Designed miniproteins, single chains, continued (5). Designs and how they scored, part 95

Each design is a single chain, and the fold is of that chain. pLDDT is the mean over its residues in the fold that is shown.

## One batch from the design tools (miniprotein)

Design m19294
Fold by ESMFold2-Fast:
Structure m19294 (fold): chain A 100 residues (1-100)
Amino acid sequence: MEEKYKEFAQQVLDAIEDREKEYLELVKNPEKLINYLKAMGREELAQKFKEAIENKDYDKIKEIAREVALHDLGVTEEDVKLAKENPKEFYEKYLERLKK
């Protein structure tokens, strides 16, 4: 059994969750989050978080944090599903993206 594919898929899933939690923690300090995103050249994303925070739209904040975490790791929600259902196919597809 190709345990390495399951381990890799789980590591990526854990990294997504950790990255999402990191953004949600940064939301508690809006100035740090905005400065961090601007330092990364992500001014548009900084503006999205700022607007959601100012509107106290917690659902939108969670949505943006999830979207950014997935983007930072080069994955989509479909990839998350694939990682859970077919770790080997996920591994092969993920490595193909990293070659660019």
Scores: mean pLDDT 80

Design m19295
Fold by ESMFold2-Fast:
Structure m19295 (fold): chain A 100 residues (1-100)
Amino acid sequence: SLEEEKKLAKEFYELVLDTITKMRQMSKEELQKLIDELINKLRELAKKFSPEIQKVIDEAIEKLREIKNDPSLSKEEQIARFEEVAKETFKKIQEILDKK
């Protein structure tokens, strides 16, 4: 249902932000592994949503991989960009759900 998708999206967003906050206490190598785990969880989560939301999540996964694989970014810069991707992705998901 729409209500279930909205609840799942909010819980997921809060989980992602909490995870990103915890990354500040980790080494850059540990952060890389945590992002790989997050990408796998996002891919599985996408399967539970409509195709329009799946596309938004797929675009977010692509951005997370680009940030992860950019050797010029510091740990702090990577974390800031991960937070930005999470916020942008959640906003797009909310806009799609609000139009239903």
Scores: mean pLDDT 80

Design m19296
Fold by ESMFold2-Fast:
Structure m19296 (fold): chain A 67 residues (1-67)
Amino acid sequence: SAEIEELEKRVKEARKRIEELKKELEEEKSGTDREGAIRYAGLSIELIGLEEEVRLLEKRIRELKES
């Protein structure tokens, strides 16, 4: 269905962004300055939000496939 295809596309995009954020976090974790700590915190919050979005999208895809 078109809805499942759209949700699967969104999951792929979110997963790609998660991998990019994980790489950025790995690069920023060696920073000890205040500015680096603020960036790290912002990236960490964005990562948590995207991981939760993927979880909810995958749950929705499962529900639609079981219907």
Scores: mean pLDDT 82

Design m19297
Fold by ESMFold2-Fast:
Structure m19297 (fold): chain A 88 residues (1-88)
Amino acid sequence: MKEELRKEYEKLAAELGELIEKNSPIEEVKEVLLRMIELAIEANPEHAEFLKEFKEEFEKEAEKTKSIEELLKVYEELALKAGERYAA
């Protein structure tokens, strides 16, 4: 399972890159980012509650974004905030 989950994550990361390069609809980029978070939850069950909170915050903030650049900035800012909270 671990190796398969990592390969799925790598596929989603590649798909995300392709969608960004193609300038795809923001909704498609958001869906890939959400799927990546869901895989992270599955891969890290001990951190599932924390990652679910991250997903909920990302979904709320993503609704306010108007571009892929804004969406990615929100994702990065929330991921950084999550990392700081985990390290504390």
Scores: mean pLDDT 77

Design m19298
Fold by ESMFold2-Fast:
Structure m19298 (fold): chain A 86 residues (1-86)
Amino acid sequence: MEKEEEEKKRRMVAEWIRIEMEAGMIRSELLKQGVPEEEARKKAEEHFDKLVEEMKKKFGFDENMTSEEIREEVEKILIEMVRKVA
């Protein structure tokens, strides 16, 4: 049924945006608190990777998929969604 598939796709895009935003906010906040750039980057990357692993399990992605491959799948969904409204 199309509605369930579209809802899942929208949730996947929203989750990816949330993950990227949270990682960026963590890095920004740590830098504001005087944490060194290198340490702030590593902590943000660790949080990002954890959320990507959770997203893989939540949406049934292969556990061997890289963050880059997940990004590509999300981008394909976003392009399809844009095509439907254009």
Scores: mean pLDDT 80

Design m19299
Fold by ESMFold2-Fast:
Structure m19299 (fold): chain A 70 residues (1-70)
Amino acid sequence: LDEWFEKVRRLSEAVRRAQASLPPDVAAKLTELANEAIVRAGQALSEGDYKAALEILEEAIRTVEEAIAA
């Protein structure tokens, strides 16, 4: 569970950085992507698939960070 909270925190931080550095329309789409990833990961967690839940969050973090770096 500590790893879950850490990844959610990292995703939230990445979204905040995107909101600060990218155009509003792009930042809004990344925010929506992050929120959908949290919902999907939460669903996997409720089904007992902890690995899938963490992988969904990590993929979302990579996507947001990649968009900021481009």
Scores: mean pLDDT 84

Design m19300
Fold by ESMFold2-Fast:
Structure m19300 (fold): chain A 100 residues (1-100)
Amino acid sequence: SVEEKIKEFLERAKRFREQLEKEMEEKGLSEEDKKIFEELFERLVKLAIEYIKENPDADVDVVVAAVQTAMQEALDLILKGEEVNIEETEEKFRKALEKL
């Protein structure tokens, strides 16, 4: 069911977030950078859930991979001291989902 796919997605997204939280801690990210990263994660998870609801046959593995890619790119920008534009990242992510 769509509900079971959303549950699977959320469980996998949570595990990925926990792994990234460890990496952020190890690399000494600022509180402000952590807040930006957390806000971005919440927005991408919301978009992924909406995508799964609209596309019941969507492969959860591919959707999870799309979130992981977007979050890793955002983390890499923060680590380089570059600005993360949340709205631009959301739009890029939405377009990536449309290509699935």
Scores: mean pLDDT 84

Design m19301
Fold by ESMFold2-Fast:
Structure m19301 (fold): chain A 92 residues (1-92)
Amino acid sequence: SKEEEVNKLKEEALQRMLEAIRAGDVDRAVEIAREFVKKLKELGYTPEEILKIVSDLIRELLARTPPEHRPAVLEVARKVFLFLQDEVEKAR
């Protein structure tokens, strides 16, 4: 199902992003999030729906991240939401 596919993709992205954050690679974590967004577009989600799904992903990432890595998660969130804002503007 579409929901099962999204949940699988989200968990895969989350695990890969956690590994990138542990390695100190913010840009790699952003790249993984961008790949996830591309897959959501291929599944037919709108930019607004993608924003909700990605917001949930970032919230879960922050919850699973040790305190010492939280600044890295916030930097990932900043870059990802800037990217999503640009995508929403292009879709108008």
Scores: mean pLDDT 85

Design m19302
Fold by ESMFold2-Fast:
Structure m19302 (fold): chain A 81 residues (1-81)
Amino acid sequence: SLSPLEQEILKKIDELMEAVRKRDLPTVKKILNEIYELAKKLPDKKTWALIFKSLSIFYENLGYTEVAELFKKIADELEKL
């Protein structure tokens, strides 16, 4: 079962996809920062680092290279915590 914190991160990921579709770059960057701040509070950071790496690949395949690089950076930072 998903914790409330995990549910909030998934909600932010959904909101991010809408912002990317609308080409709202300031909102995209704001949501990515919010995802990172929530992710730092997760007890199982390794599992979520893998999820964020998968999202990086997903956005790279869609041609959103900057979003993909930011997800990869979030995953790398979580691996260090």
Scores: mean pLDDT 87

Design m19303
Fold by ESMFold2-Fast:
Structure m19303 (fold): chain A 88 residues (1-88)
Amino acid sequence: GTDPELLTRIVNLLAAGRYDEAARLFAEELRRSGTDLSDVESVVLDIVSAARMVEPFVGKEAAQKFARAAGRELGLPEEYIEKAVSLI
């Protein structure tokens, strides 16, 4: 989702170095949206999309840390987490 309020909350958490809280917030919204979390390729693209939306505000390093934390929170295999980070 591209909810502006959610995006603002994630950006503020990332700016404060609260990567795990930002990841949890994103994961909660993804779960609520009815996303099929067993479709790991689709989940990777959702993480990459969110990370790319926050990157202009927090920088590439924070966006990559967010992507790693989000992938871990969503239970992705390490190979898919690294794939998501590589696309940012």
Scores: mean pLDDT 86

Design m19304
Fold by ESMFold2-Fast:
Structure m19304 (fold): chain A 70 residues (1-70)
Amino acid sequence: NSMRIQQQAQDFVDTMSSMSDSSIQSVIDGLESAGRTRQADMLRQMQQAIQNGDRQRAIDIATRYIQDIQ
C-alpha cells in the first residue's frame, strides 16, 4: 500500500544520505552496467535532491524508484 511504500522511500533516502559519494557512484555504475539506465538516472536525481536539502523531492523520487523495481 502507499503508506508502506512511503516509509520504505523515507528509509531509502535516509540510507543514501548516510552513504559516501563514492558508494553512491558505485551503485549507479552497477545499475548502468546491468542496463538499468532509468534507475541509475533516478538515483542521480535523488542524490542531487539530497545535496540540495530537498528531502521531499528525494522521497518522491525514491517512491518512484521502489515502485519501478517491484
Scores: mean pLDDT 82

Design m19305
Fold by ESMFold2-Fast:
Structure m19305 (fold): chain A 93 residues (1-93)
Amino acid sequence: SKEEIVEKLLKEAEDRLERAFREVDEVVELARRGEISEAEARARIERIYREQLEYLDILRDFVEKNLSGELKEKTLAKLDELIERLERYRREL
């Protein structure tokens, strides 16, 4: 069903976001240990945030074009929550 496809997409989006957070944490630890420069760490972190935001924006656009009614509204709301989690994580670093 469309509902099952949406659940799979949202789970994949959340899993990707959590992997991105772990990758950022690993980059921060590499910089703290002196294994990479602070400048390199900042560049990698900005790339990770940019790629995740782009991915979520693509999903949002897909949902806007392919879903309708309450399912569309609920799916967009959940994607907006993931975008807010990404922005909050970025601010707290």
Scores: mean pLDDT 87

Design m19306
Fold by ESMFold2-Fast:
Structure m19306 (fold): chain A 56 residues (1-56)
Amino acid sequence: SAAADAAAGRADGEAAGRATGGDPEKSAQNGYLGGYKGGAVAGANAGLQTALRDAR
């Protein structure tokens, strides 16, 4: 479902942001490469953006 895809994408984005720490661009690319432009990518991007904001 779109909701499940968005939730999975968000979790993956946050995990990628934490894993790379000081490399947000690489984290964003990894999140994008693994998904579709739909809910999964939107969720991954949202999660990554949240993690990046929290890292500031």
Scores: mean pLDDT 57

Design m19307
Fold by ESMFold2-Fast:
Structure m19307 (fold): chain A 108 residues (1-108)
Amino acid sequence: DKLEKDRLLSDALGVVAGSIAEALGVPFSDVKIEILEESDNSLVVDLITPDGTRFRVEIKVDGKTITITLTTSDRSLLDVVREAARRAKERLSELYPDYKVETRVVLR
């Protein structure tokens, strides 16, 4: 229902932001979250690190599937973003075992 989806989107964002902070070695409190778009089943945000690096995060919930897309414009950060995606998928799969968690990493 809507309350479950709202909680799921909020939890997914926190897990993704935390996983990126850990993979970069920065404190979670130092990562800024800028909400760009939100709907009943999706969230698009920018995560901004202290040095001004931006990561686009798109979270979609369709039925029992959570899809997380992480976008970076920096090729040197691809391995870090892939590691963050793996951590986020593992953590969300534990929190929401009835959901299939899919991650996608995009270079733009």
Scores: mean pLDDT 85

Design m19308
Fold by ESMFold2-Fast:
Structure m19308 (fold): chain A 92 residues (1-92)
Amino acid sequence: MLPDDVLQQIYLPLQTGLDYFSSRRFDKAAEYFEKAAEIALKNGDKEMAGVMYLNAGLAYRAAGNTEKAIEYLEKAKELGAPGAEDLLNTLK
């Protein structure tokens, strides 16, 4: 379990990414999900990092950036994120 201060550091970029995703700014959404994933990964939470990389891949897919979508979905799959392999198979 991550310390509360680290969880807050992840929560802010996650919330910002979700706000950008809802406003169809998918490129910006992906950047903030990537930031959340990196903070989680640096603090040893592979499960949370995987989920954040999955969100980044979904945002890049929505933006039409297939190359980046594949890159981040593969990172999510490596970290064991549920659904990453199924989504990756729809792009390959």
Scores: mean pLDDT 82

Design m19309
Fold by ESMFold2-Fast:
Structure m19309 (fold): chain A 84 residues (1-84)
Amino acid sequence: MMEENMEKAWEYAEKGDAREAGFYTGLAIITTGMELGIPEPLAMTIAGDGQKKVKEYTEKGDVEGAKKALEEDIRLAIEEAEVL
């Protein structure tokens, strides 16, 4: 679920594993968005943006940047659900 996927994304970002950090970021955003009733194409778009940002920050060794990007995109998914 979202919390478990966020924790895994943070763990992999801290380890420098950009692929896994990106994967769990996308999974956290998609599952959160879909559970809140966001249309799948929108949830996938937000997830794709989050995956890219978290992967880029993790590849640079910017763990705090990766964590903030994940939190920002989760918040964006929640905010989009609130306006639907």
Scores: mean pLDDT 79

Design m19310
Fold by ESMFold2-Fast:
Structure m19310 (fold): chain A 83 residues (1-83)
Amino acid sequence: MATEIVKESAVKAAKIIKKYGEENIDPEARELFSEGLKLAPTDIDKAIELFKKAIEVNKQSPNPNEEFIKLAEETIKRLEELK
């Protein structure tokens, strides 16, 4: 279920933020990821769009975080498998 994917992804995101420091992960990318998690249980397609935007913003940031990108990509794949 989308709710379970959201809970697991939120825990993984918190671990990445703790590991690298909040300041070292682009704040816009983090906000977009958080919005995606909030919407995923009600609107999977919009959540996927937000995660894709979070990946793009993070890649264009001065400090791209590969684990954050990989988590967002994994979350997208898991949500697409529910469709």
Scores: mean pLDDT 84

Design m19311
Fold by ESMFold2-Fast:
Structure m19311 (fold): chain A 95 residues (1-95)
Amino acid sequence: MLSVDEILQGAKYYAQLAIEYAKKGDKNGALRYAGLAGLYLDAAAHLLMSQGRFDDAARVGEAARRLYEAYLNNSSLEEIIKAAQYAVEVAEEVL
């Protein structure tokens, strides 16, 4: 079982990969890594909730929602980059 910090580090790593693949024009790669980042953020949000860290959980959950919204709406590379950049920012602030 991973700690919240380990899960947030994983989310940050995959969000950074989503940005790199999006900048290369690889939409399938960008969406794949954005999806992985979203899964890690969602897992972190649930653990933060269980710890009573409700404000951190809300921020992390919002970052996951933005990544899933970009994925589900087949969003532009620019929109994927924006969602992933927000996820990196939130993960760094909560770590």
Scores: mean pLDDT 86

Design m19312
Fold by ESMFold2-Fast:
Formats: C-alpha cells, sequence, structure tokens
Structure m19312 (fold): chain A 62 residues (1-62)
C-alpha cells in the first residue's frame, strides 16, 4: 500500500541520513504526515501530525 511504502521510505531515509538524536522525532513526524495523506479519519491524523511536529520542533530547539 502507498502508506506502507511512504513509512518504509521515511524509516530508511531517517536511519541513513539523519542524526541519531533526531531519528525518533523525525520518523514520527514523517510517519504521521504519510498517514494523514491517505487516512480517511482526518481528526486522528491531524492530532498525530500535530504531536509529532511538536516533538520534532522540541528536538530541533534543544
Amino acid sequence: AELERRQKLAEEVVQAYAPPSLHEALLAYLTAEAQASVDANVKLSDESRRQAYEALVKALSG
């Protein structure tokens, strides 16, 4: 499925190229974005995206 391909691609890119300290936050954000793009339940997808985005911003900010 497209969601599965996007999740696997995000995992591979993050693990190969991102700093280890950002792997978890960046992977969570990219996964939430991929889920939101194909998920019919916009409410749950939006909340997951928001939480992942906030976690990523915190990781980047220190």
Scores: mean pLDDT 66

Design m19313
Fold by ESMFold2-Fast:
Structure m19313 (fold): chain A 89 residues (1-89)
Amino acid sequence: EVPVEVEIEVEFVGDTVIVRFTARAPLSAEIEMSLKVTTAPVTVAKDIYSDEPETRILERVASVTGSRDLAEKTAKELVENAKATAKAK
């Protein structure tokens, strides 16, 4: 496993939750993936409130980054951070 640090930022715009995540890694291939992640904010309002929000976010992140390990970690962290910031229901 490549040690990747993921920083999550949550922003509310109307009914939309925009989640930004930044991945940092020392390798060239990982740097390219990191740039792709930082330039694509993820809209997860419906995904967070779905029956399986982690799975839906994982699919989205995997599609954008091409990495299962990064997608799994990011999906879990996104769900936890978004739920902490959003109103509980």
Scores: mean pLDDT 49

Design m19314
Fold by ESMFold2-Fast:
Structure m19314 (fold): chain A 92 residues (1-92)
Amino acid sequence: MDKEAEEYIEKAEKYAKEYVENPEDKSLAKKAVEYLEKAYELANSDELKLKIAEMQAKALLEQAKKNGKIDIKEVEKKVEEELKKLKEELKK
């Protein structure tokens, strides 16, 4: 499962980077998020899950900024909260 999750992570990372370079293509941000979600479901290790959550957070922030949503601040806050919780779980 982790090997398949890693493949989805790589795809998500490439789509996220391409979206930053080509912000007119919203489908790139959507694909990045979808691949991160699939990777998260397939991940067996907490360390890999944390990495996926961090990447999903970054992709969601880029998508929110491009869409001009009024909830950008809410998205940023939610993302930071999720990452803190995951990092704390990994310590135990």
Scores: mean pLDDT 66

Design m19315
Fold by ESMFold2-Fast:
Structure m19315 (fold): chain A 74 residues (1-74)
Amino acid sequence: SSVLEEIEKILEEMKELVEKNPNVSQEEKDRLARNIERAKEVARKMSEEEQKLLLKIARHEYKELKEEIEKMLK
């Protein structure tokens, strides 16, 4: 579904932001990568209504993550 595709896109963008951050350890980057893959598997098994709720949460978390990473790079 388009909702699932948007969730997966946001999760990949979150991963990319952390991977580009030189202050994040390789261990934390690997942990995030594993967590994102698990989140994708869980999302694929969700109903469309659950996916819509997850998308709203993912959008909010992504915005907060971007703001925190921006602060760390200053």
Scores: mean pLDDT 80

Design m19316
Fold by ESMFold2-Fast:
Structure m19316 (fold): chain A 54 residues (1-54)
Amino acid sequence: MAAARAAEQGRTVKTYIANNQDLAATAKALGLSQATVSRRIREFERERGVQVRS
């Protein structure tokens, strides 16, 4: 599960950056809720020790 979760987080973050950090656009593009996108970005930030959100 860890590898699949990391791939989902990475894809979500890349889509988020590509959409100028727009949660709604990212959620629509990925077919996810904004809450799910926000959660995946937060998990990615925590696991990678980086900040993607302002």
Scores: mean pLDDT 74

Design m19317
Fold by ESMFold2-Fast:
Structure m19317 (fold): chain A 85 residues (1-85)
Amino acid sequence: MEALRRLEEGLEEIFKEHPDLTEEEKEAIREGGRELLRQGVDAETVLEFTRAVLEGDREQILRLYRESLGLNDEQMEELEAVLAK
């Protein structure tokens, strides 16, 4: 319960920094974040990944994959597929 609450609060702060996001895009981000939590990714890592994606910071995205998520190539493909839904 605490991880979900932290994710929801953090996403609202991110959306506040990105007022150009549509309600459809915000809902997709919320769904992707909840799916990552279900897969065992912690809320802080999900929030950092979401910021990196929205800001287009390729270096930060790659850093999160290697250092925070520890994902291999197959796991990264699965994560990207989940976030695209």
Scores: mean pLDDT 67

Design m19318
Fold by ESMFold2-Fast:
Structure m19318 (fold): chain A 67 residues (1-67)
Amino acid sequence: DGPAVDLRPWHGRVTFGDARVEDGHQVLEVTGPAAPELGAAVEAAFGDRATAEVLDATHTLIRIRLP
C-alpha cells in the first residue's frame, strides 16, 4: 500500500543510520558516496511526501511523511 523504494540494492552502497519518527515523519540519516542518489530515488518514489536534505557529499537526511 502506497509508494515504496526497494532498499536491498542500496545495501553496501550506503550506510543506514537509526530510523526515528519526528513530527509525523519517518526520518533516516544515510551516509556514503551514494547517499544523495538514494535520497533522490526516495523523493521520486514518494513525491511530495518525502524530502531528502543533502547535509554534505556523503550525508543525506531523508524525511517521509507518515500516512
Scores: mean pLDDT 76

Design m19319
Fold by ESMFold2-Fast:
Structure m19319 (fold): chain A 99 residues (1-99)
Amino acid sequence: SKEEIRKAIKEKKFTLEDLYAPPTDSLDGKAAEALRRFLELLVEKGYISQTELGKIIEELMKKNNGFITGEELYDAIREKFGISKEELDKLLDEAISKV
């Protein structure tokens, strides 16, 4: 369900491999695809540049020794760019609708 995908995005520990080379068609695979689409939408709609997004991901990966969660990404994006939770939730819903 969309709610299961949303929960997995928030809570799952994603490696770089998970983000850029998703596994098989599973709940975790759909969560990884939806997270990638969410990040693409942030860049395409002009909320954040590709370079700034790459810096956030790199910083979180270093902090956590090789993984990130959707919750940490949300918090970092909100803190650095002042994007509301409501706007991020709309983008995430759009991304989930495509998987």
Scores: mean pLDDT 80

Design m19320
Fold by ESMFold2-Fast:
Structure m19320 (fold): chain A 74 residues (1-74)
Amino acid sequence: MSEEELRSKVLGLLLYARDTANPERAVEALREIERLAREYPEVVREYGLDELRALTSHPDPRVAEAARRALEAL
């Protein structure tokens, strides 16, 4: 996967996690970000760090925990 494809995927997943009304879908998106953070930590750090930090304050505790786990994977 190219850096451009990885960037688009990271940004798309984070925007989806932020904007979705379904917390289970947000958790699924953040689990994929956690996987990407393990495989491509430099890309997730460069493009996703601020949004992941914001998501740790999400009102649903499952979403906040999933964002925290993604940050810990970096």
Scores: mean pLDDT 84

Design m19321
Fold by ESMFold2-Fast:
Structure m19321 (fold): chain A 72 residues (1-72)
Amino acid sequence: SEQIAQDFLKQLEETLEFLKKSKDEELIENFFKQVVPLLEKLSTSENPAIAKAAKEGLEKIEAFKKELEKKK
């Protein structure tokens, strides 16, 4: 289960890098609208590896949002 959590975080990082390079604000916004509620739900998981990965994912998304706001 820890391997799945790590693979998920790696995929999230690769997706965020792709979104950053795309500069497609609609694609980015739609991604956040779908993924953030899912990660918030997973952050309350009884599986500590999944909960930790979801929290780290939310932190990465928050950092990415702050980086995008600096360019508005």
Scores: mean pLDDT 79

Design m19322
Fold by ESMFold2-Fast:
Structure m19322 (fold): chain A 101 residues (1-101)
Amino acid sequence: ETTLTVSGPSSVPAGGSVTITATASGSGAKSVVIFAQNLTDHSRIEASEPVPAGTSATFTVSGLKAGETYEFLAAASKSTAPVEDMKLEYWGQGITVTAVP
């Protein structure tokens, strides 16, 4: 079974940056990627580059808008292909980060 862990702060100062880390472990996954979206304006943010399972993916988003909430979600695949070509078979728990004014 594949286990996905996601870590990061729950809040950061507005205009600052947040770094989210995700790790996939277990025998099923070959790669892990982090997706982000702005929950306040419903815009999508570009995904992180896929990294091999068993290593940590990091995704940094800068210029967070004051008072807005962002969701970060880790996903894992049995493929090492680029994110546009990979089938995402395992999904981790999302975390939310709020930019504090």
Scores: mean pLDDT 75

Design m19323
Fold by ESMFold2-Fast:
Structure m19323 (fold): chain A 83 residues (1-83)
Amino acid sequence: SGKLDEQRKNFIKALKKAKDYAKKQGLLSDKEIEKLDEIIDTIENGSLEDQRKAILEATEIMGEISVKALKKFGTKEPMLIIE
């Protein structure tokens, strides 16, 4: 449906911003960035069930980035918007 497509698109955009932040700040290894790119590809191109699983994994990774940012920088957390 149009709502799921828009939600998926917005989530991918937020996830790419979080990835760029984590890469710039050295919060994730190159292998973790590669895994996140695979998750993003699954959300874009996977089956509905694979997309659901990938969204849950991506949400966990975004939370992990926020925790790592807090530990390294205090108040410098990525902005996460979940509808």
Scores: mean pLDDT 76

Design m19324
Fold by ESMFold2-Fast:
Structure m19324 (fold): chain A 84 residues (1-84)
Amino acid sequence: MTEEITREDARRALEEALELARKAGREDVVKFVEYLLERLETASPEEIGEIYAIAVRIIENPDLDAVALAQSMNDEELLKELLR
C-alpha cells in the first residue's frame, strides 16, 4: 500500500522498539527511544518519516547502541543529549 507514514505508525514502531530494548536490557536504547517518543509529539511530517525509519532500524538490529543510531541521524544535539 502506498500510504504516507503517519505519526501513529511512527509511535507504534517506537513502542515496539522500546519493548525490545527493555527486554534486551539496553538502557541506552531505551533512553533514546523515550527521547524520540517525546520528539514525535511535536515532529513535522518530514521528522515523522525519519523517526519511523530509526524505530524500524532498532527493531531489525536490537544490538545497535544509541550512539550509533544518533550518528545515523546526523543529529549533533541528539548525540549531546545521549552522552549526558
Scores: mean pLDDT 72

Design m19325
Fold by ESMFold2-Fast:
Order: C-alpha cells, then structure tokens, then sequence
Structure m19325 (fold): chain A 78 residues (1-78)
C-alpha cells in the first residue's frame, strides 16, 4: 500500500524502527496534523517537502492528498 510504503520510508530516513506502534502513531499524527499544515503552508509546499525528504519525485500535491485521506480513514479504524 502507498501509505505503508510512505511511512516505512519516513521511518527509514529518520533512523526509526519499523514497528506497528510507530506506524500507527505516525498515521494518527499525520491524520490530525495535516489539515493545520495545509492551512499554514499549502499542499504544494508539503508535496515538495515530502518529495525531497523521501527522494521520490512522483510525490505530487494530488498524491499527498490521497495519502492524507488514506491515513485519515486508517486512523478511524485504530
């Protein structure tokens, strides 16, 4: 899944272990915090930041929105 791949990459670049607990915490924080971050910085700036952080140039504003919606849905299941 794109969300799971994205979270694993974030954990990897930050030197964090790929545990279920950390993945769930990131999903919850991403779902809660992204609305405020979009309001402050805009979705285009978030997409650029994440693209640079992960090294994945296919991360577009549309892809960030998809990841956000998936994270929000998954957070509701936790």
Amino acid sequence: DDLEKFIDKLLEVNGLPKTKELRENIIIEFAKGIDDTIEEKGIEEIAEYLSELTGDKTITPEKVKEIYEEAKKKAEEL
Scores: mean pLDDT 71

Design m19326
Fold by ESMFold2-Fast:
Structure m19326 (fold): chain A 61 residues (1-61)
Amino acid sequence: MSEKEKILEEMMETGALAVGLATKRVSAEKLGEDTSELQKEFDEAVERELELAAKYNALLA
């Protein structure tokens, strides 16, 4: 598997995690629950996606 394919797989996995966390956060907000932990995990997933996107873009240049 190429480096590009590995990065795409990680991006898909991290993207799916971020979507799941966003869904849980919205549900918790509607219930008046503390979302601090979910927000932190979501922010970490977004940062990982940005890191992977930067690596992917470097391979395209």
Scores: mean pLDDT 82

Design m19327
Fold by ESMFold2-Fast:
Structure m19327 (fold): chain A 85 residues (1-85)
Amino acid sequence: MTVEEEIKEAIEEALGTEVEVAGKTYLLETEEDVYKLRDEVAEGNLELIKNDPENRKENLEKFIKLAKETKDEELLKRAEELLKE
């Protein structure tokens, strides 16, 4: 399969699932919901990294895992920049 096809299949598998992030439950009904959740999770993890210094390493690992699982190169780059700080 192409990378694009793998990403599309991953989105299709996520559709109809509930995901809990930072105390919020998200129901993924459309592809747009999956992308919106990804962006909200990324921003939420960034806020946790900034506001919870005691758990910074754990929160950073969750952000990196999300970026790798979604195959988002921009999120991976953002995570790498956070690791350097």
Scores: mean pLDDT 65

Design m19328
Fold by ESMFold2-Fast:
Structure m19328 (fold): chain A 69 residues (1-69)
Amino acid sequence: AMAALRAALAQTTSMAQAGRVALDFLRRGGVDFDAAVAAVRDWLRSQGYGDASIQAFVDGLRRRAAEIL
């Protein structure tokens, strides 16, 4: 599950794509929310995003995940 999410994130080129990938994995029940957040934080950090941008992204992801289920 986590390996598949990390592989899918490696194919993304933007925050928007990374968010869609993470939400798709959450919708399918393939990963829990904390695991998805950890994978996305690691990917964003590897792409050079700063802590404030990463936190804003995670807050948005949490809000969208809550709206899905």
Scores: mean pLDDT 79

